# Designed miniproteins, single chains, continued (5), part 57

Each design is a single chain, and the fold is of that chain. pLDDT is the mean over its residues in the fold that is shown.

## One batch from the design tools (miniprotein)

Design m18088
Fold by ESMFold2-Fast:
Structure m18088 (fold): chain A 99 residues (1-99)
Amino acid sequence: SPLEEDLERLRKAADAALKTFFGKTLEQVLNDLREGKLTKEEIDKLAEIFESLLRALRPRMTPELQARLDEVIEQLKANKDDYEKRKEILISFLEELLR
């Protein structure tokens, strides 16, 4: 489906960005988040990478996925000073990408 094709493109772009800017695969980052291995500063950097990536890709995505990307971006911004909440948002989103 168009949604599945967009999710696959988003997953590949996220994995490439994380390898380039964070030095880890998407799966490694999700595991590190789940295990509590990332510092607040690393979570903040991760959120910045995703906010930039999602904004760049948004115009090429289906309206359904655009709405979800907007939600993720706004939730990360709204919780800028809440480390635990930002971690939960990132875990939830990365799990959605890897489904």
Scores: mean pLDDT 85

Design m18089
Fold by ESMFold2-Fast:
Structure m18089 (fold): chain A 80 residues (1-80)
Amino acid sequence: MSPEQRRVLLLAESEAGLYRMASWAYKKAGDEELAKIYEEAARELEELARRIEAGEITDPEEAEKRIEEIRKKTKEKVKK
């Protein structure tokens, strides 16, 4: 794995972890809808990380673009 591939893999894993934490926090606060949105985003990022690690996504720029698309989609859903 190249340093760039490792960087985008760690980025995807880091973002997934943050969204997992957000989901847990909102579930504790009783906001089931926001918890579900963040859980779905975490699952998408975890699947992306798996595909990067498996060599199914080899272009770091494509991987970063996919992470950014998940971020934008999640932000739009969170805004209602």
Scores: mean pLDDT 85

Design m18090
Fold by ESMFold2-Fast:
Formats: sequence, C-alpha cells, structure tokens
Structure m18090 (fold): chain A 77 residues (1-77)
Amino acid sequence: IEEEKEKLRKEYLERLIEIGVRKVELAVKLTVLRKYDTEEAKEEIEKLKKELEELTREEERLKREYEEKLKELEEKE
C-alpha cells in the first residue's frame, strides 16, 4: 500500500510537470502573437486561451483525482 502511494505521488507530479511545461509553451506563444495585429493572430490567441483554460481545468481535476485515490488507499489500510 505504501508503494502504491509513492507510485501515485510520482505519477501525479509527472503529470503536473507535463501540464506546467504546456502552460509555459502557451504563455510564450501568446506573448509572441500579441505583437501582431492580424486576424490570424487574433484567432490563434483565442484558440490558445481556450487550451490554457482546458489545461487549468485538467490540473484541478488531476489534483482532485489524486486526493480521492490517496483517501481510498488510506481506507484500505
């Protein structure tokens, strides 16, 4: 059970890092695109903003799932 908790924590941290890296990539792209006043840039900005919102929701869901799984493992002990 302790090994399961360690694995769960490691997987959670790895996913958080992946989400974090993606958020940084989106932030950089948004910063670059904001320098251009074109319709194409505006459309891309909206698309990236939606992706960023989705990643934020995924991060929150991941945290909730991690907390629930930890609680289940504690109940099994």
Scores: mean pLDDT 80

Design m18091
Fold by ESMFold2-Fast:
Structure m18091 (fold): chain A 84 residues (1-84)
Amino acid sequence: KEEALLRLRAYAAEYIKYYYEYLVLVEGVSEDDAKKIAQDKGKQLQQLIDQLKSASSQTLEKKAEEYEKKAKEIKKKVEEAKKA
């Protein structure tokens, strides 16, 4: 259970990092606005993770897999934008 929670937190953090870069590089949002949006999304994800503390190990693993996929997809979009 602790392993799944740590993985979820790690993937959520990676997702927020690339989400900021996505807003700046792909969406053309200003750095100041992108930082604000990413921080707000990070707070929402932290609240979600805190709510999941009592969830089953299976639920935590599923959420970790969801955020792993989201982090990979957004990272791919950021890397493609850097090549353009």
Scores: mean pLDDT 82

Design m18092
Fold by ESMFold2-Fast:
Structure m18092 (fold): chain A 83 residues (1-83)
Amino acid sequence: HMEKEKLAIKAVAHEIRAVGDYLEGNYEEAAQSFIEAADYYEKTGDYELAARSYRLASEFYQKAGNTEKAEEADKRAEELERK
């Protein structure tokens, strides 16, 4: 379906943006971009990719010193890994 393909492309685009943010040292922005990628992967039913993206977001929130958002992202990944 065209909509599912568009959502998958958006997920990948946000992952690329997250890597760019990381290379610039923008850890919180990188984390947010991985959260956005995870949301698109959830919408396409790609739960493994969504969980991975939440785990990456958690790592970058931790690097940014945002422990609460890191814990929230880890919890979302754990929920998806059980599906």
Scores: mean pLDDT 86

Design m18093
Fold by ESMFold2-Fast:
Structure m18093 (fold): chain A 68 residues (1-68)
Amino acid sequence: SEEEIEKIREEVMKIVDEFLEKYKATSNRDEKLKIAIEAQNRIDELLDKLPPEVAEEVRTEAETRIQK
């Protein structure tokens, strides 16, 4: 459903925002890697619930948001 897709999209974007905040707040390389892996795993779990085409669109949006 459209409502379910939007809810998952919102959760993914929230994870991206939390990831960026934590990532910018730490200077430790190992901790940054851990933060990145944890965020990626959470996003992948959510995207697995979406149709492949929609998951790709949401993933692209998340990657764009991370880069700028």
Scores: mean pLDDT 85

Design m18094
Fold by ESMFold2-Fast:
Structure m18094 (fold): chain A 65 residues (1-65)
Amino acid sequence: MEEIKKLVEEANKAADPTRVPQEIIDKILKLVKSKEDYEKVKEAARQAASPGIAREIIKALDKKL
């Protein structure tokens, strides 16, 4: 849970507003194993990331799940 929030914050700091680094996306996807984890990542993205960064994270999750 805390790891997901840290990765979302890292994405928000490192990426431009339209692109999240693939390394951060891969780390987030590695942590998502269930529907509950998916919802936790979506909530963390909404709270900690800019709208553009949140959208890219959610888009990557939707492709995997």
Scores: mean pLDDT 69

Design m18095
Fold by ESMFold2-Fast:
Structure m18095 (fold): chain A 85 residues (1-85)
Amino acid sequence: SMDEERAKLVEEIEKLIEELRKEGVDQRVIEHLEQAKELIRKGDLEGAAEHLEQAAKLLREEGRFDLAQRVELLRAKVHTLLGVK
């Protein structure tokens, strides 16, 4: 269901935030992921996708392409949910 997919996305973002805090990435990446998580909880999937895009961009600028790919996968899942509104 939509609610189950949203809950799963929040869990995946929370796990990624925990990993990134341990890795010492740019704090702006963490801030964008936290915003995306809150927006998914509120049902603002368009706002969440925008914050995920900004997080992925910052990770690419840092050369963390593996982490940027993980964020892009989460953004793709948000777009899938957006299309099923």
Scores: mean pLDDT 86

Design m18096
Fold by ESMFold2-Fast:
Structure m18096 (fold): chain A 99 residues (1-99)
Amino acid sequence: MSEEERRQEALRLADGALATADEAVKHYEQGNKREAARLTIAADLLGIGALFLDPENKEVYRKLAEAYRRIAEAAEKAGWDPETVESLRRLAEKYEKLA
């Protein structure tokens, strides 16, 4: 895989993480905590894949920071445990600093 192909695939996975995070948010807002949790894990796996392909891409970090921020806000509003919400917020902050 070329460097350009890896970059484009990493961005595609990061966009997938954002879209999956938006779906998770909808399920949190509807009170469907099980599906929201499943989609949160799916978004995380897409993010890990993006970072594996292009670990220094600032645009990937920006997209992942936004994804985790949205999930954390929705999880907090849906009444998830404070430790889980704090972990998601810390991931968003870490990725934002690397962007």
Scores: mean pLDDT 83

Design m18097
Fold by ESMFold2-Fast:
Structure m18097 (fold): chain A 55 residues (1-55)
Amino acid sequence: MLREEVIKAIEEIMKKDPSLREAGQEAIEAVRKGSSDLENPEAAEVLRKAAEKVL
């Protein structure tokens, strides 16, 4: 599923940069809920990069 691939990409981003752990966790929760409308710009950027890697 596309969501599973995006979550894996987010996990890889968090693995490479531990400072993005909180933002990455927020992005994963948004993907699980089917929402891409994030208030946290750092979490939104992590989600954007993950989606770009999957697409």
Scores: mean pLDDT 76

Design m18098
Fold by ESMFold2-Fast:
Structure m18098 (fold): chain A 100 residues (1-100)
Amino acid sequence: SALAEGEKLFNQGKYEEAIAQYDKAIAEDPNNWEAWRNRGTALYLLGKYEEAVEDYDKAIALDPNNWEAWYNRGMALMKLGKNEEAGRDLAIAYDLLSEK
């Protein structure tokens, strides 16, 4: 799948190529929260923090119980200097992780 191909490219450090595959995965299924989260992470690693936050917003809206999306958005918000918003996201991520 495009999602799986994106993950392979991501693991090779090919973030721009990974994003192209995640774009395809999102086009095929816009409700695939993993594709949104993974594209956000690739954007984060390219220093595109505002775009990463937008993708994490979508991933969280689709699956609010995924602690990684909350954590990753919090990290991106810290890069943008939005420390209060980041603190709230990290608290939610830790709460979700601790419920296992």
Scores: mean pLDDT 90

Design m18099
Fold by ESMFold2-Fast:
Structure m18099 (fold): chain A 76 residues (1-76)
Amino acid sequence: MSREELIEKGVEALREGDYEKAIEYLTKALAQAKGISEETAERIARHLVAAVKAGLITPEQAGRAALDIADDADAR
C-alpha cells in the first residue's frame, strides 16, 4: 500500500471515530519515510489523532500533516 493510500485509510478511520486504526495507518505511512523510526512515527500519529479528538484539526488536516512530515523526511 502506498503512503497516500495509508494516509487515506487513516483519514477514513478518523472520520469513523476508529482512533486505533487511524494510529495504525498513519504510523505505517510515516514509517515508510526515510529517517522516521517506527517509534517516532507512532508518536506523531498519536499526536495528530489526539488533535482531531480535541477538535483542534480536521481528519483531512491530520492526513495532510502526516503526508507533509513524511515528504519532508524523504527530501533530506
Scores: mean pLDDT 85

Design m18100
Fold by ESMFold2-Fast:
Structure m18100 (fold): chain A 62 residues (1-62)
Amino acid sequence: MLTPEQEREVREALALIDAAVEKLYGERTGLPKEEVRKRIVEALLRHGFSKEEAEKLADEIV
């Protein structure tokens, strides 16, 4: 079994992969940057990031 710390690391890695996919999709389809940012924030929130952390990371990714 994974420890809670290892489970958190795996979840964070999956969240970053989902965020990268949303960025790539937005760039490929020509979505506005604000829409891409919103989708990245939503992906991070689904994986257990706080709203503040998700918004900060989305700003760094976009």
Scores: mean pLDDT 80

Design m18101
Fold by ESMFold2-Fast:
Structure m18101 (fold): chain A 85 residues (1-85)
Amino acid sequence: MKKEEVERYTELLKSKDVEVRKEAVFKLGEIAKETEDEELLDKIAEALTEALLDKDEEVRDAAILALLEIGNEYIKEKVLKKLEE
C-alpha cells in the first residue's frame, strides 16, 4: 500500500501543474514520517532530491520544508549524497 502511494506521488512530481508537484512533495513527506522501511525512504529521498532541483521555486521551497519536517537523518544523508552527484 505505502509503496504504491510513494510510486504514485513520485510520478506526480513529473506533472506540468506546480500545485500538483507541491502536493506530491507534501504527501511524500507525510509518508516518510510514518515509515521505517529503508527501501521506501530511499525512493522518497530520490523524489525529494528531484523536487529540490525543480524549475519552480515554490516546489523547491516545499521540498525544503518537507525535509525539515521529516527530521530523519537517513533521508537527509541520502538527499545530500544525491545532490553531491
Scores: mean pLDDT 81

Design m18102
Fold by ESMFold2-Fast:
Structure m18102 (fold): chain A 61 residues (1-61)
Amino acid sequence: SDLEEALEALRAGDRERLRRALERLVEQGVISARQAEGYLASLDDPVLRAIAIAEVEELLE
């Protein structure tokens, strides 16, 4: 699942893996391009990254 891949990439801090997963999620209409930009930027801030992880976990339910 691209959501599971994005979640794992967020937890690992893997920018390239996250970017590829987010591109697929936008193509599938699961998230907006703006949300994808926010999630990618969250890697630079531990508080924003924790919020992004929680949001992606919620999307998996």
Scores: mean pLDDT 86

Design m18103
Fold by ESMFold2-Fast:
Structure m18103 (fold): chain A 65 residues (1-65)
Amino acid sequence: MATKLTALAIYAIALTIEYGGLKVRIVDDRVEVTMEGLPEEEARRAERELREQAKALGIEVRVHR
C-alpha cells in the first residue's frame, strides 16, 4: 500500500513543478491535491491524469479546485 501511495504522491509532486499552482497532501491512505489559479482546461486535464493514475494504482485521490 505505502509504495503505491508514495508513487502517486511523487507523480502529483512532479505536476506541482510543472504547473506551480498545485498543493499535495497525503491524508490517511489517499492523496489530496489542491489546484488554485490554474485555467479550467488545465485543471480538468491534470485532475483526469491524476484520477487515471490513482485508478491504476488502486489509491484514492481527492481534488480541490
Scores: mean pLDDT 72

Design m18104
Fold by ESMFold2-Fast:
Structure m18104 (fold): chain A 67 residues (1-67)
Amino acid sequence: SLEREIRRALALMALYLAKKAGLTPEQIVELVRRVLPDLSDETIKRIEEAVKAGKFDEAADLVLEAV
């Protein structure tokens, strides 16, 4: 699934760029909320925990599964 691979790579790249720009996990989560306004609080919390743990691949997968 090339489309899934591309979407995952884009999500991962966006998260890495945000981290490199010095955004906090909370700021990264607010960026995700802005792009995906209908995301559940449960999913947002899981994304926040993954970002805080430095698990950007897991955070990217959570974002991908939410779209």
Scores: mean pLDDT 80

Design m18105
Fold by ESMFold2-Fast:
Structure m18105 (fold): chain A 76 residues (1-76)
Amino acid sequence: SALLEEARRLAEEAIALAKERLEKAKTQEEIAKAIGRILRVIGLLLDLELALEKGDLERAEALLEELRALVEELKK
């Protein structure tokens, strides 16, 4: 599935960016935010895989856009 391949690529990118933020984190709040972003990426990917298993392409595409937005947020 091209959609699942793109989702996995975005998830890998998001986790890498969140890890960079975690490595640079100096406060408990910054650490918590970075970990929260990693957990959200994992949750979005799992929900997307479940949507695809159910044949819910509309939900899968919406979750892909949420994952894409999270990557763009992490790049800032």
Scores: mean pLDDT 87

Design m18106
Fold by ESMFold2-Fast:
Structure m18106 (fold): chain A 103 residues (1-103)
Amino acid sequence: KKKEEGKKWVDEIVEKARRDADTAIENALSLAEKEGVEKGREQGLADIDAIRQKYVDELKKKAEEHPEYKEYFEEGIYRVDAVRNQATVELEKRAEELEKKLK
């Protein structure tokens, strides 16, 4: 039961990070269409990094409050880093596709 609580908190934080990253990609691509691909790419990467930092900080705070679940929160940081890396790759790929359509 206690292990389930720690895993649930980590899953909720990781899912929020994924949703925020998806939104950041959509906003970056919208900006790229309006103001240029490079500007959208720069803003998107900055927003994705800010999202990563926000949720890593939440996981670290939870690890301090609940040291018995430290291992799950450390795994959660790894999962948030994976979300950040996946979002960065997706943004770069979609930005390249947009740039090719404009040339």
Scores: mean pLDDT 85

Design m18107
Fold by ESMFold2-Fast:
Structure m18107 (fold): chain A 56 residues (1-56)
Amino acid sequence: VSKEIANLLAKAQKELGPDEARRLAERYRKMLETVSEEEAFQRLKEDIEALKAKKA
């Protein structure tokens, strides 16, 4: 899981830039306070896809 998260955030940094990747990482940490790691990971993937779509 931690390796998968690191890879996902590294991909976000390449595609969205370091500022957006930092916001996504902070959002993920906050989600872990209220939801499971699996749910937080799924939401993080969806957020990255949504931001990429907005950029296009």
Scores: mean pLDDT 78

Design m18108
Fold by ESMFold2-Fast:
Structure m18108 (fold): chain A 60 residues (1-60)
Amino acid sequence: MPMKVKVVDSITDEEAKEIIKKGEADLVVKTVKGASPEESAAKAQAELQKALAIKKEVEE
């Protein structure tokens, strides 16, 4: 089954948990921008790992 992913510019961890709990998305990822492509990629990877951790905390 396709995973429902929601991408947002800004959100709190609590708002992300509520979206997942309501079944609106399986994963909520924040967009990030760095001063360089390499920095942007590193920040995006960190936000993806954080999003996966939040998803794991909400799942039973």
Scores: mean pLDDT 75

Design m18109
Fold by ESMFold2-Fast:
Structure m18109 (fold): chain A 92 residues (1-92)
Amino acid sequence: LLEEIEKLLKEIDELEKEAAKAIKEKKYEEAIKLLEKIIEKLKELGKLIEEAKKKGELSEEEAKKLLEGLKLKIEEAEKKKEEAKKKLEEEK
């Protein structure tokens, strides 16, 4: 599970870099698709963290801290997606 969590974190990091680049380049349609993938992978990560906690691979405190950080990242990604949608409508 920890190896799967690490792999997913790396995938999310790369997608976040691509989304940031797309936003800077005003490629809002691409940014929206990337942000949707980020949100999907963040939700998957939450499930893996809960499983790692159940199996004793993560302490309760470690899992709580990771899940709190995850909630903030999902909220931020959702907000960025809505902002990108608004800008996409303004540019067409």
Scores: mean pLDDT 82

Design m18110
Fold by ESMFold2-Fast:
Structure m18110 (fold): chain A 91 residues (1-91)
Amino acid sequence: SEKEKKYQELLQKAASLYSAASINEAGAYVSEELARKWEEKAKEDPEKREEYLKLAEKYREAARENREASEELRKKAEEAEKKAEEIKKEL
């Protein structure tokens, strides 16, 4: 039925959005680790300190953007799940 098709489409949409959220969260973790490594290098090289700290800040910014994207994607996934639950009640 059309309702069963819409239900499956919403479940697939939710799954895809949760997957995308997890990828963005993993990206944030990688960016935070890279920022930490550049911050450590900045402590050991006074001549390149500002360059390395600037690079670390770019990775910190990327981590923030990835976390925000992850939160937005999770919110959309939850909305898709709620719509799927509403359709399921009509099956």
Scores: mean pLDDT 90

Design m18111
Fold by ESMFold2-Fast:
Structure m18111 (fold): chain A 88 residues (1-88)
Amino acid sequence: MLKFPEEIADEAAKLLSMMLLAAESESEIVGAEFYLLALQQVAELEGAEAARRLIEERIAELKKEKGAEPKVELSPDDSIDEWLEKLG
């Protein structure tokens, strides 16, 4: 499984969540996973600082390209579970 240094793990998780929520196709989902794998290798070879810069740059690009950050579900059971529990 992917594992990042603790100092960038939260940023990596945020980026993955943003990419997955923005994805409309399987190829975009696979692209997100592949990008995270590449970032992990950068962190291992070049250091956490280099990987963090790439993560922050990609987050900024996603925000700029979409005009705004997509609504990101970072809680374990935020939107979908609330919908199911209220309506089920």
Scores: mean pLDDT 63

Design m18112
Fold by ESMFold2-Fast:
Structure m18112 (fold): chain A 69 residues (1-69)
Amino acid sequence: MPLSLRELAAELARELGVSEETVLRAIALTVDLGVSNAEAAKKLGVSPSTVSRVVRRYREAVAEGRLPG
């Protein structure tokens, strides 16, 4: 995985009080597999708001050119 994605996951994990693995799984489920935020939240045991914040921050980083997409 790109190093910048791991760094983003670590930052979001600290900010949201979840594990880095949870952040990476949220991105994989929603961005790569097209699972809804609600379904991803249910699978990961977090709130839909947490998944929504992860996805928003990931998309912002891609749009800013900080991640390759």
Scores: mean pLDDT 78

Design m18113
Fold by ESMFold2-Fast:
Structure m18113 (fold): chain A 67 residues (1-67)
Amino acid sequence: GAMEEAIREELGRARLKGATYAATGLLAERAEVTEADDTTLRGRGVAGGKEYEVLLDALSGKAEVIG
């Protein structure tokens, strides 16, 4: 339902903010999830006034800037 979707979106954004920090060393001001599945989270994080495309491997916890 709409509540479960809103919670899932918020958790995804929080995880992507953490992934942006892990990959860049900068605190993310905001984040947007573009793709999410059971093993991978992908999206854009904004940190230090710049936008980063970030990939998080949920299994390993490894975060990487890809664009």
Scores: mean pLDDT 79

Design m18114
Fold by ESMFold2-Fast:
Structure m18114 (fold): chain A 55 residues (1-55)
Amino acid sequence: SSHQQRLDELLKKASEESLKLIEEHKDDKDPEVAVRVTAESLRIIGDAIDEALSA
């Protein structure tokens, strides 16, 4: 379906953004930073899902 393809494209982009964010913080040994990075990654994915549903 069109939603499936849009979701796939947007999730791929969101995954790339999330991986970049993780890479930027991989040298930080603070567990709190890991939690914050995870929360930000979830926001990126949430935005992608919202965008897919809007299209």
Scores: mean pLDDT 78

Design m18115
Fold by ESMFold2-Fast:
Order: structure tokens, then sequence, then C-alpha cells
Structure m18115 (fold): chain A 97 residues (1-97)
């Protein structure tokens, strides 16, 4: 996490809509780097659509298509609502950084 990302996160927490959009862009970039590093895609819990991360989940589905897999992640609490995965084994999923 960079000092620039911390400043953006602080502004987003204060209600800055532009800062919220920048955080989503940063998160998308990190997901794309993870896929380039060898993950098959991402796992997304359906519940994410009811959280402030709903727009991030939508953007990831649009960019990744079939590589964005909707899965019940309740059995994998360390992953949270979104994570990197090999599609053949969700236990290898990592939390979104």
Amino acid sequence: ITEEEVEIAKKAAEGDEEAKRKLISIAVGRVLRGIADGYDGILIAPEIEKTPLGPLAKALREILGKRAIEVDLSEYPDVGLIGFAKLSDPKDALPLP
C-alpha cells in the first residue's frame, strides 16, 4: 500500500465520490496483475452487491467475463467477499489486496 493510496482511501472515507472511483480503479488494477501472475480469475460472493463494493464487483465482471466466478465464500472467511483463485480449487483463493 502506497502513501498515495492511503490519501485516496482517507478522502473516500470522508465521502469523496472521485476518491471512491479511484480506489475501485486501483483494486481492478491489482486484480488484473494477480491474473497476470498466474491466477485463473476471481471468486465473488453474491452478497458483495449489497455492500459499498457492489460497483467494484460489477466492473470486475464486465472486464473479466468468465474469469469472474460467483461462489459462496462463507466457507472461506479469510477470502472475504472477493478473492483471487484458481477456478479448480477455491481453497487456494487469496484475499483481494
Scores: mean pLDDT 62

Design m18116
Fold by ESMFold2-Fast:
Structure m18116 (fold): chain A 77 residues (1-77)
Amino acid sequence: AAVAEARALIDQALAAGRAHLAAAARDPSVRDAQFALVDSQVQAIRDAMQRVPEVGPLAMAAIGELARAARAVAEAL
C-alpha cells in the first residue's frame, strides 16, 4: 500500500537524518558533508509527502525534528 510504503520511507529517512546529525555533532570537520546528507533525507521526505498526501502530518513532524536538531548542532559549534 502506498501509505505504508511512504510511512516506512519517512521512518528510514528520519533515522538516517538523525544519524547524520549525530555524526556532525561529534566531528565539526564533517559537518557540511553531513548537513548535505540531512538535506537529501529531508528532500526524500518531501517527495514522499508530495506523492502520498495522507502522510503529510508525519512528514512535516519528521522535517521539523531534523530542522530543530540541525539548528542545535549548528549552534553548539
Scores: mean pLDDT 87

Design m18117
Fold by ESMFold2-Fast:
Structure m18117 (fold): chain A 71 residues (1-71)
Amino acid sequence: SAEIEELYYEAKNIALKAEKAIENKDIETAKKYLEEVKKYRKKLEELGDLKSAKEIDKMIEILEKKIKEAE
């Protein structure tokens, strides 16, 4: 559905913002974007798009690792 597709693209865009914040050494902002990505992931799961939710989970894992390494 269009709603699920928009939600997935929004999650990806927020993840890119988190990655840019990490590159700029703004770890506090990166953590805020990471929490937003997690909220979109939960919404995708609730709507039954498990495939997109799993793809977002991979992005979350990468971002969490990068944030931990930057601390």
Scores: mean pLDDT 86

Design m18118
Fold by ESMFold2-Fast:
Structure m18118 (fold): chain A 64 residues (1-64)
Amino acid sequence: MSEEELNQEVEATLWMIRGAIAEKNGDYEAAIEAYEKAVEASQNIPETRKVAEEGLKELREKLK
């Protein structure tokens, strides 16, 4: 794994953590934004991107 891929995974993970914290606080707009940033950060890491996309999808479904 390259240093670039490792840095992207760390960045994506931090955004997912921010999203989870925002969701727990009821700040769904901030949570959605954070998960969208996680998807962007994980563009070259398919497994991490899938987790971020699933989190974003579940969050959006809860807001219906």
Scores: mean pLDDT 78

Design m18119
Fold by ESMFold2-Fast:
Structure m18119 (fold): chain A 61 residues (1-61)
Amino acid sequence: SAAARQELIQLVKEAAELLKDDPQKLAELVTEVSTVLSDTGDVEAAIEKLREGIARYKAEK
C-alpha cells in the first residue's frame, strides 16, 4: 500500500540519519530488510525488522 511504502521510506531515512557514522551497520540493516521483502513480499514484516534495528541503535544514543 502507499501508506506502508511511505512508512518504510521514512524509517529508512531515520536509519540512515541514525547510522550516518557507521555505513557498515546501515548496509547490514538494509540488507536484512531487503531480504525479508524478497523472501516474503511482506512490507509489514520489513517495517517491523527496520523498527527493531532502529530501536536497538537508538538505545545507544
Scores: mean pLDDT 79

Design m18120
Fold by ESMFold2-Fast:
Structure m18120 (fold): chain A 55 residues (1-55)
Amino acid sequence: EAEELREKAAEAARAGDYKTAAELLRQLDSIDPEAAKEAEKEVLRAYLERAEAEA
C-alpha cells in the first residue's frame, strides 16, 4: 500500500492535481513516514520544475 500511495501521489502531481497529491501524502505518512518524505520530495520537484518552466 505504501508503494501504491507513493506512486499515486507522484501521478497526481504530474497531472497538476496537487490537492489529491497532498491528501495521498498524508495517508502515506500515517503508514510509512519515510516513504512519505521521499514521495513529498518527488511531488515538490514536479511542482517546482513545472513552475520554473513557466517562469
Scores: mean pLDDT 76

Design m18121
Fold by ESMFold2-Fast:
Structure m18121 (fold): chain A 66 residues (1-66)
Amino acid sequence: MELKILELLKEKGRLSAKEIAEELGVSQSTVTRTLRRLIEKQLVGKLDDGTYTLSLYGIIYLEEEK
């Protein structure tokens, strides 16, 4: 789940938790819980408009996990 969210954010740039849930076909609660973990790992940032974006560390993580 974490990798799919990171790849989706890399492709789309910015998405809300609801938009990520719709794109991945999962519950919004699953997405929100996963996003919280990604923020704790500093791979994803939350913007002031409530959307989420891939951090610089998230980009590096995706390049290493090829």
Scores: mean pLDDT 80

Design m18122
Fold by ESMFold2-Fast:
Structure m18122 (fold): chain A 55 residues (1-55)
Amino acid sequence: MFTDESIEALEKNLKKLSKETQIATLEVALRMADELQDPEENRKRIEELLEKVKS
């Protein structure tokens, strides 16, 4: 399960990575959130980050 702290750390560290790596990392995180029954709010946060990176 993702924590608020781990999602914030992920967002901060993504800035150092290429756009392609950011997208791949967030897609993996979103898939893991679905499989691990993460709270819906955590899933939405990851999904919003993915959309921001893609735009």
Scores: mean pLDDT 74

Design m18123
Fold by ESMFold2-Fast:
Structure m18123 (fold): chain A 78 residues (1-78)
Amino acid sequence: MLEKTVELLEKAADEAEAAGDRQTAANYYLSIGKKYLELGDYEKAIEAFKRAIDLDPSNEEARKLLEEAQKMLEEKKA
């Protein structure tokens, strides 16, 4: 039930942002992006990874996964 996991992660991310914990919120958005990649929803994965990078620009994993998601989206459109 990946969609249910994403819903819980989105709630956790919102709570972390409200608490001012940008690092924790970034980690939740990284996890959300990974779940969307598993679902094949590359567009939503890209949005989640972009938000993770905005919250934590030092997160190299989020940047690499953003590039991967963008590549997968282009391959899907081709």
Scores: mean pLDDT 81

Design m18124
Fold by ESMFold2-Fast:
Structure m18124 (fold): chain A 73 residues (1-73)
Amino acid sequence: MSKEELEREVEVALYRMKGSIYLKQKDYEGAAKAYREAIAIDPSDAASWEGLGEAYAKLGKDEEAAEARAKAA
C-alpha cells in the first residue's frame, strides 16, 4: 500500500475506535459523528456502517439506522 493509503486506513480505524468508545459511554450522537467521519474516508468500511446503525437506532432514528445496516451488509 502507498503511504497515503496506509494513513487513511489508520484514520478509519481511529474513528471506528472513537465511535465504539462513545457507544460504550452511551454518547450516541458522538458515536454517530465518529462513524460518519470513518465512512467519509472509507465508505466501504462495513464495521463503521454497523456502528452507525447501532448509534442511530439508540437515538430513535429508525430509518437512518436501517439504511446504515443495509450498507453494512
Scores: mean pLDDT 83

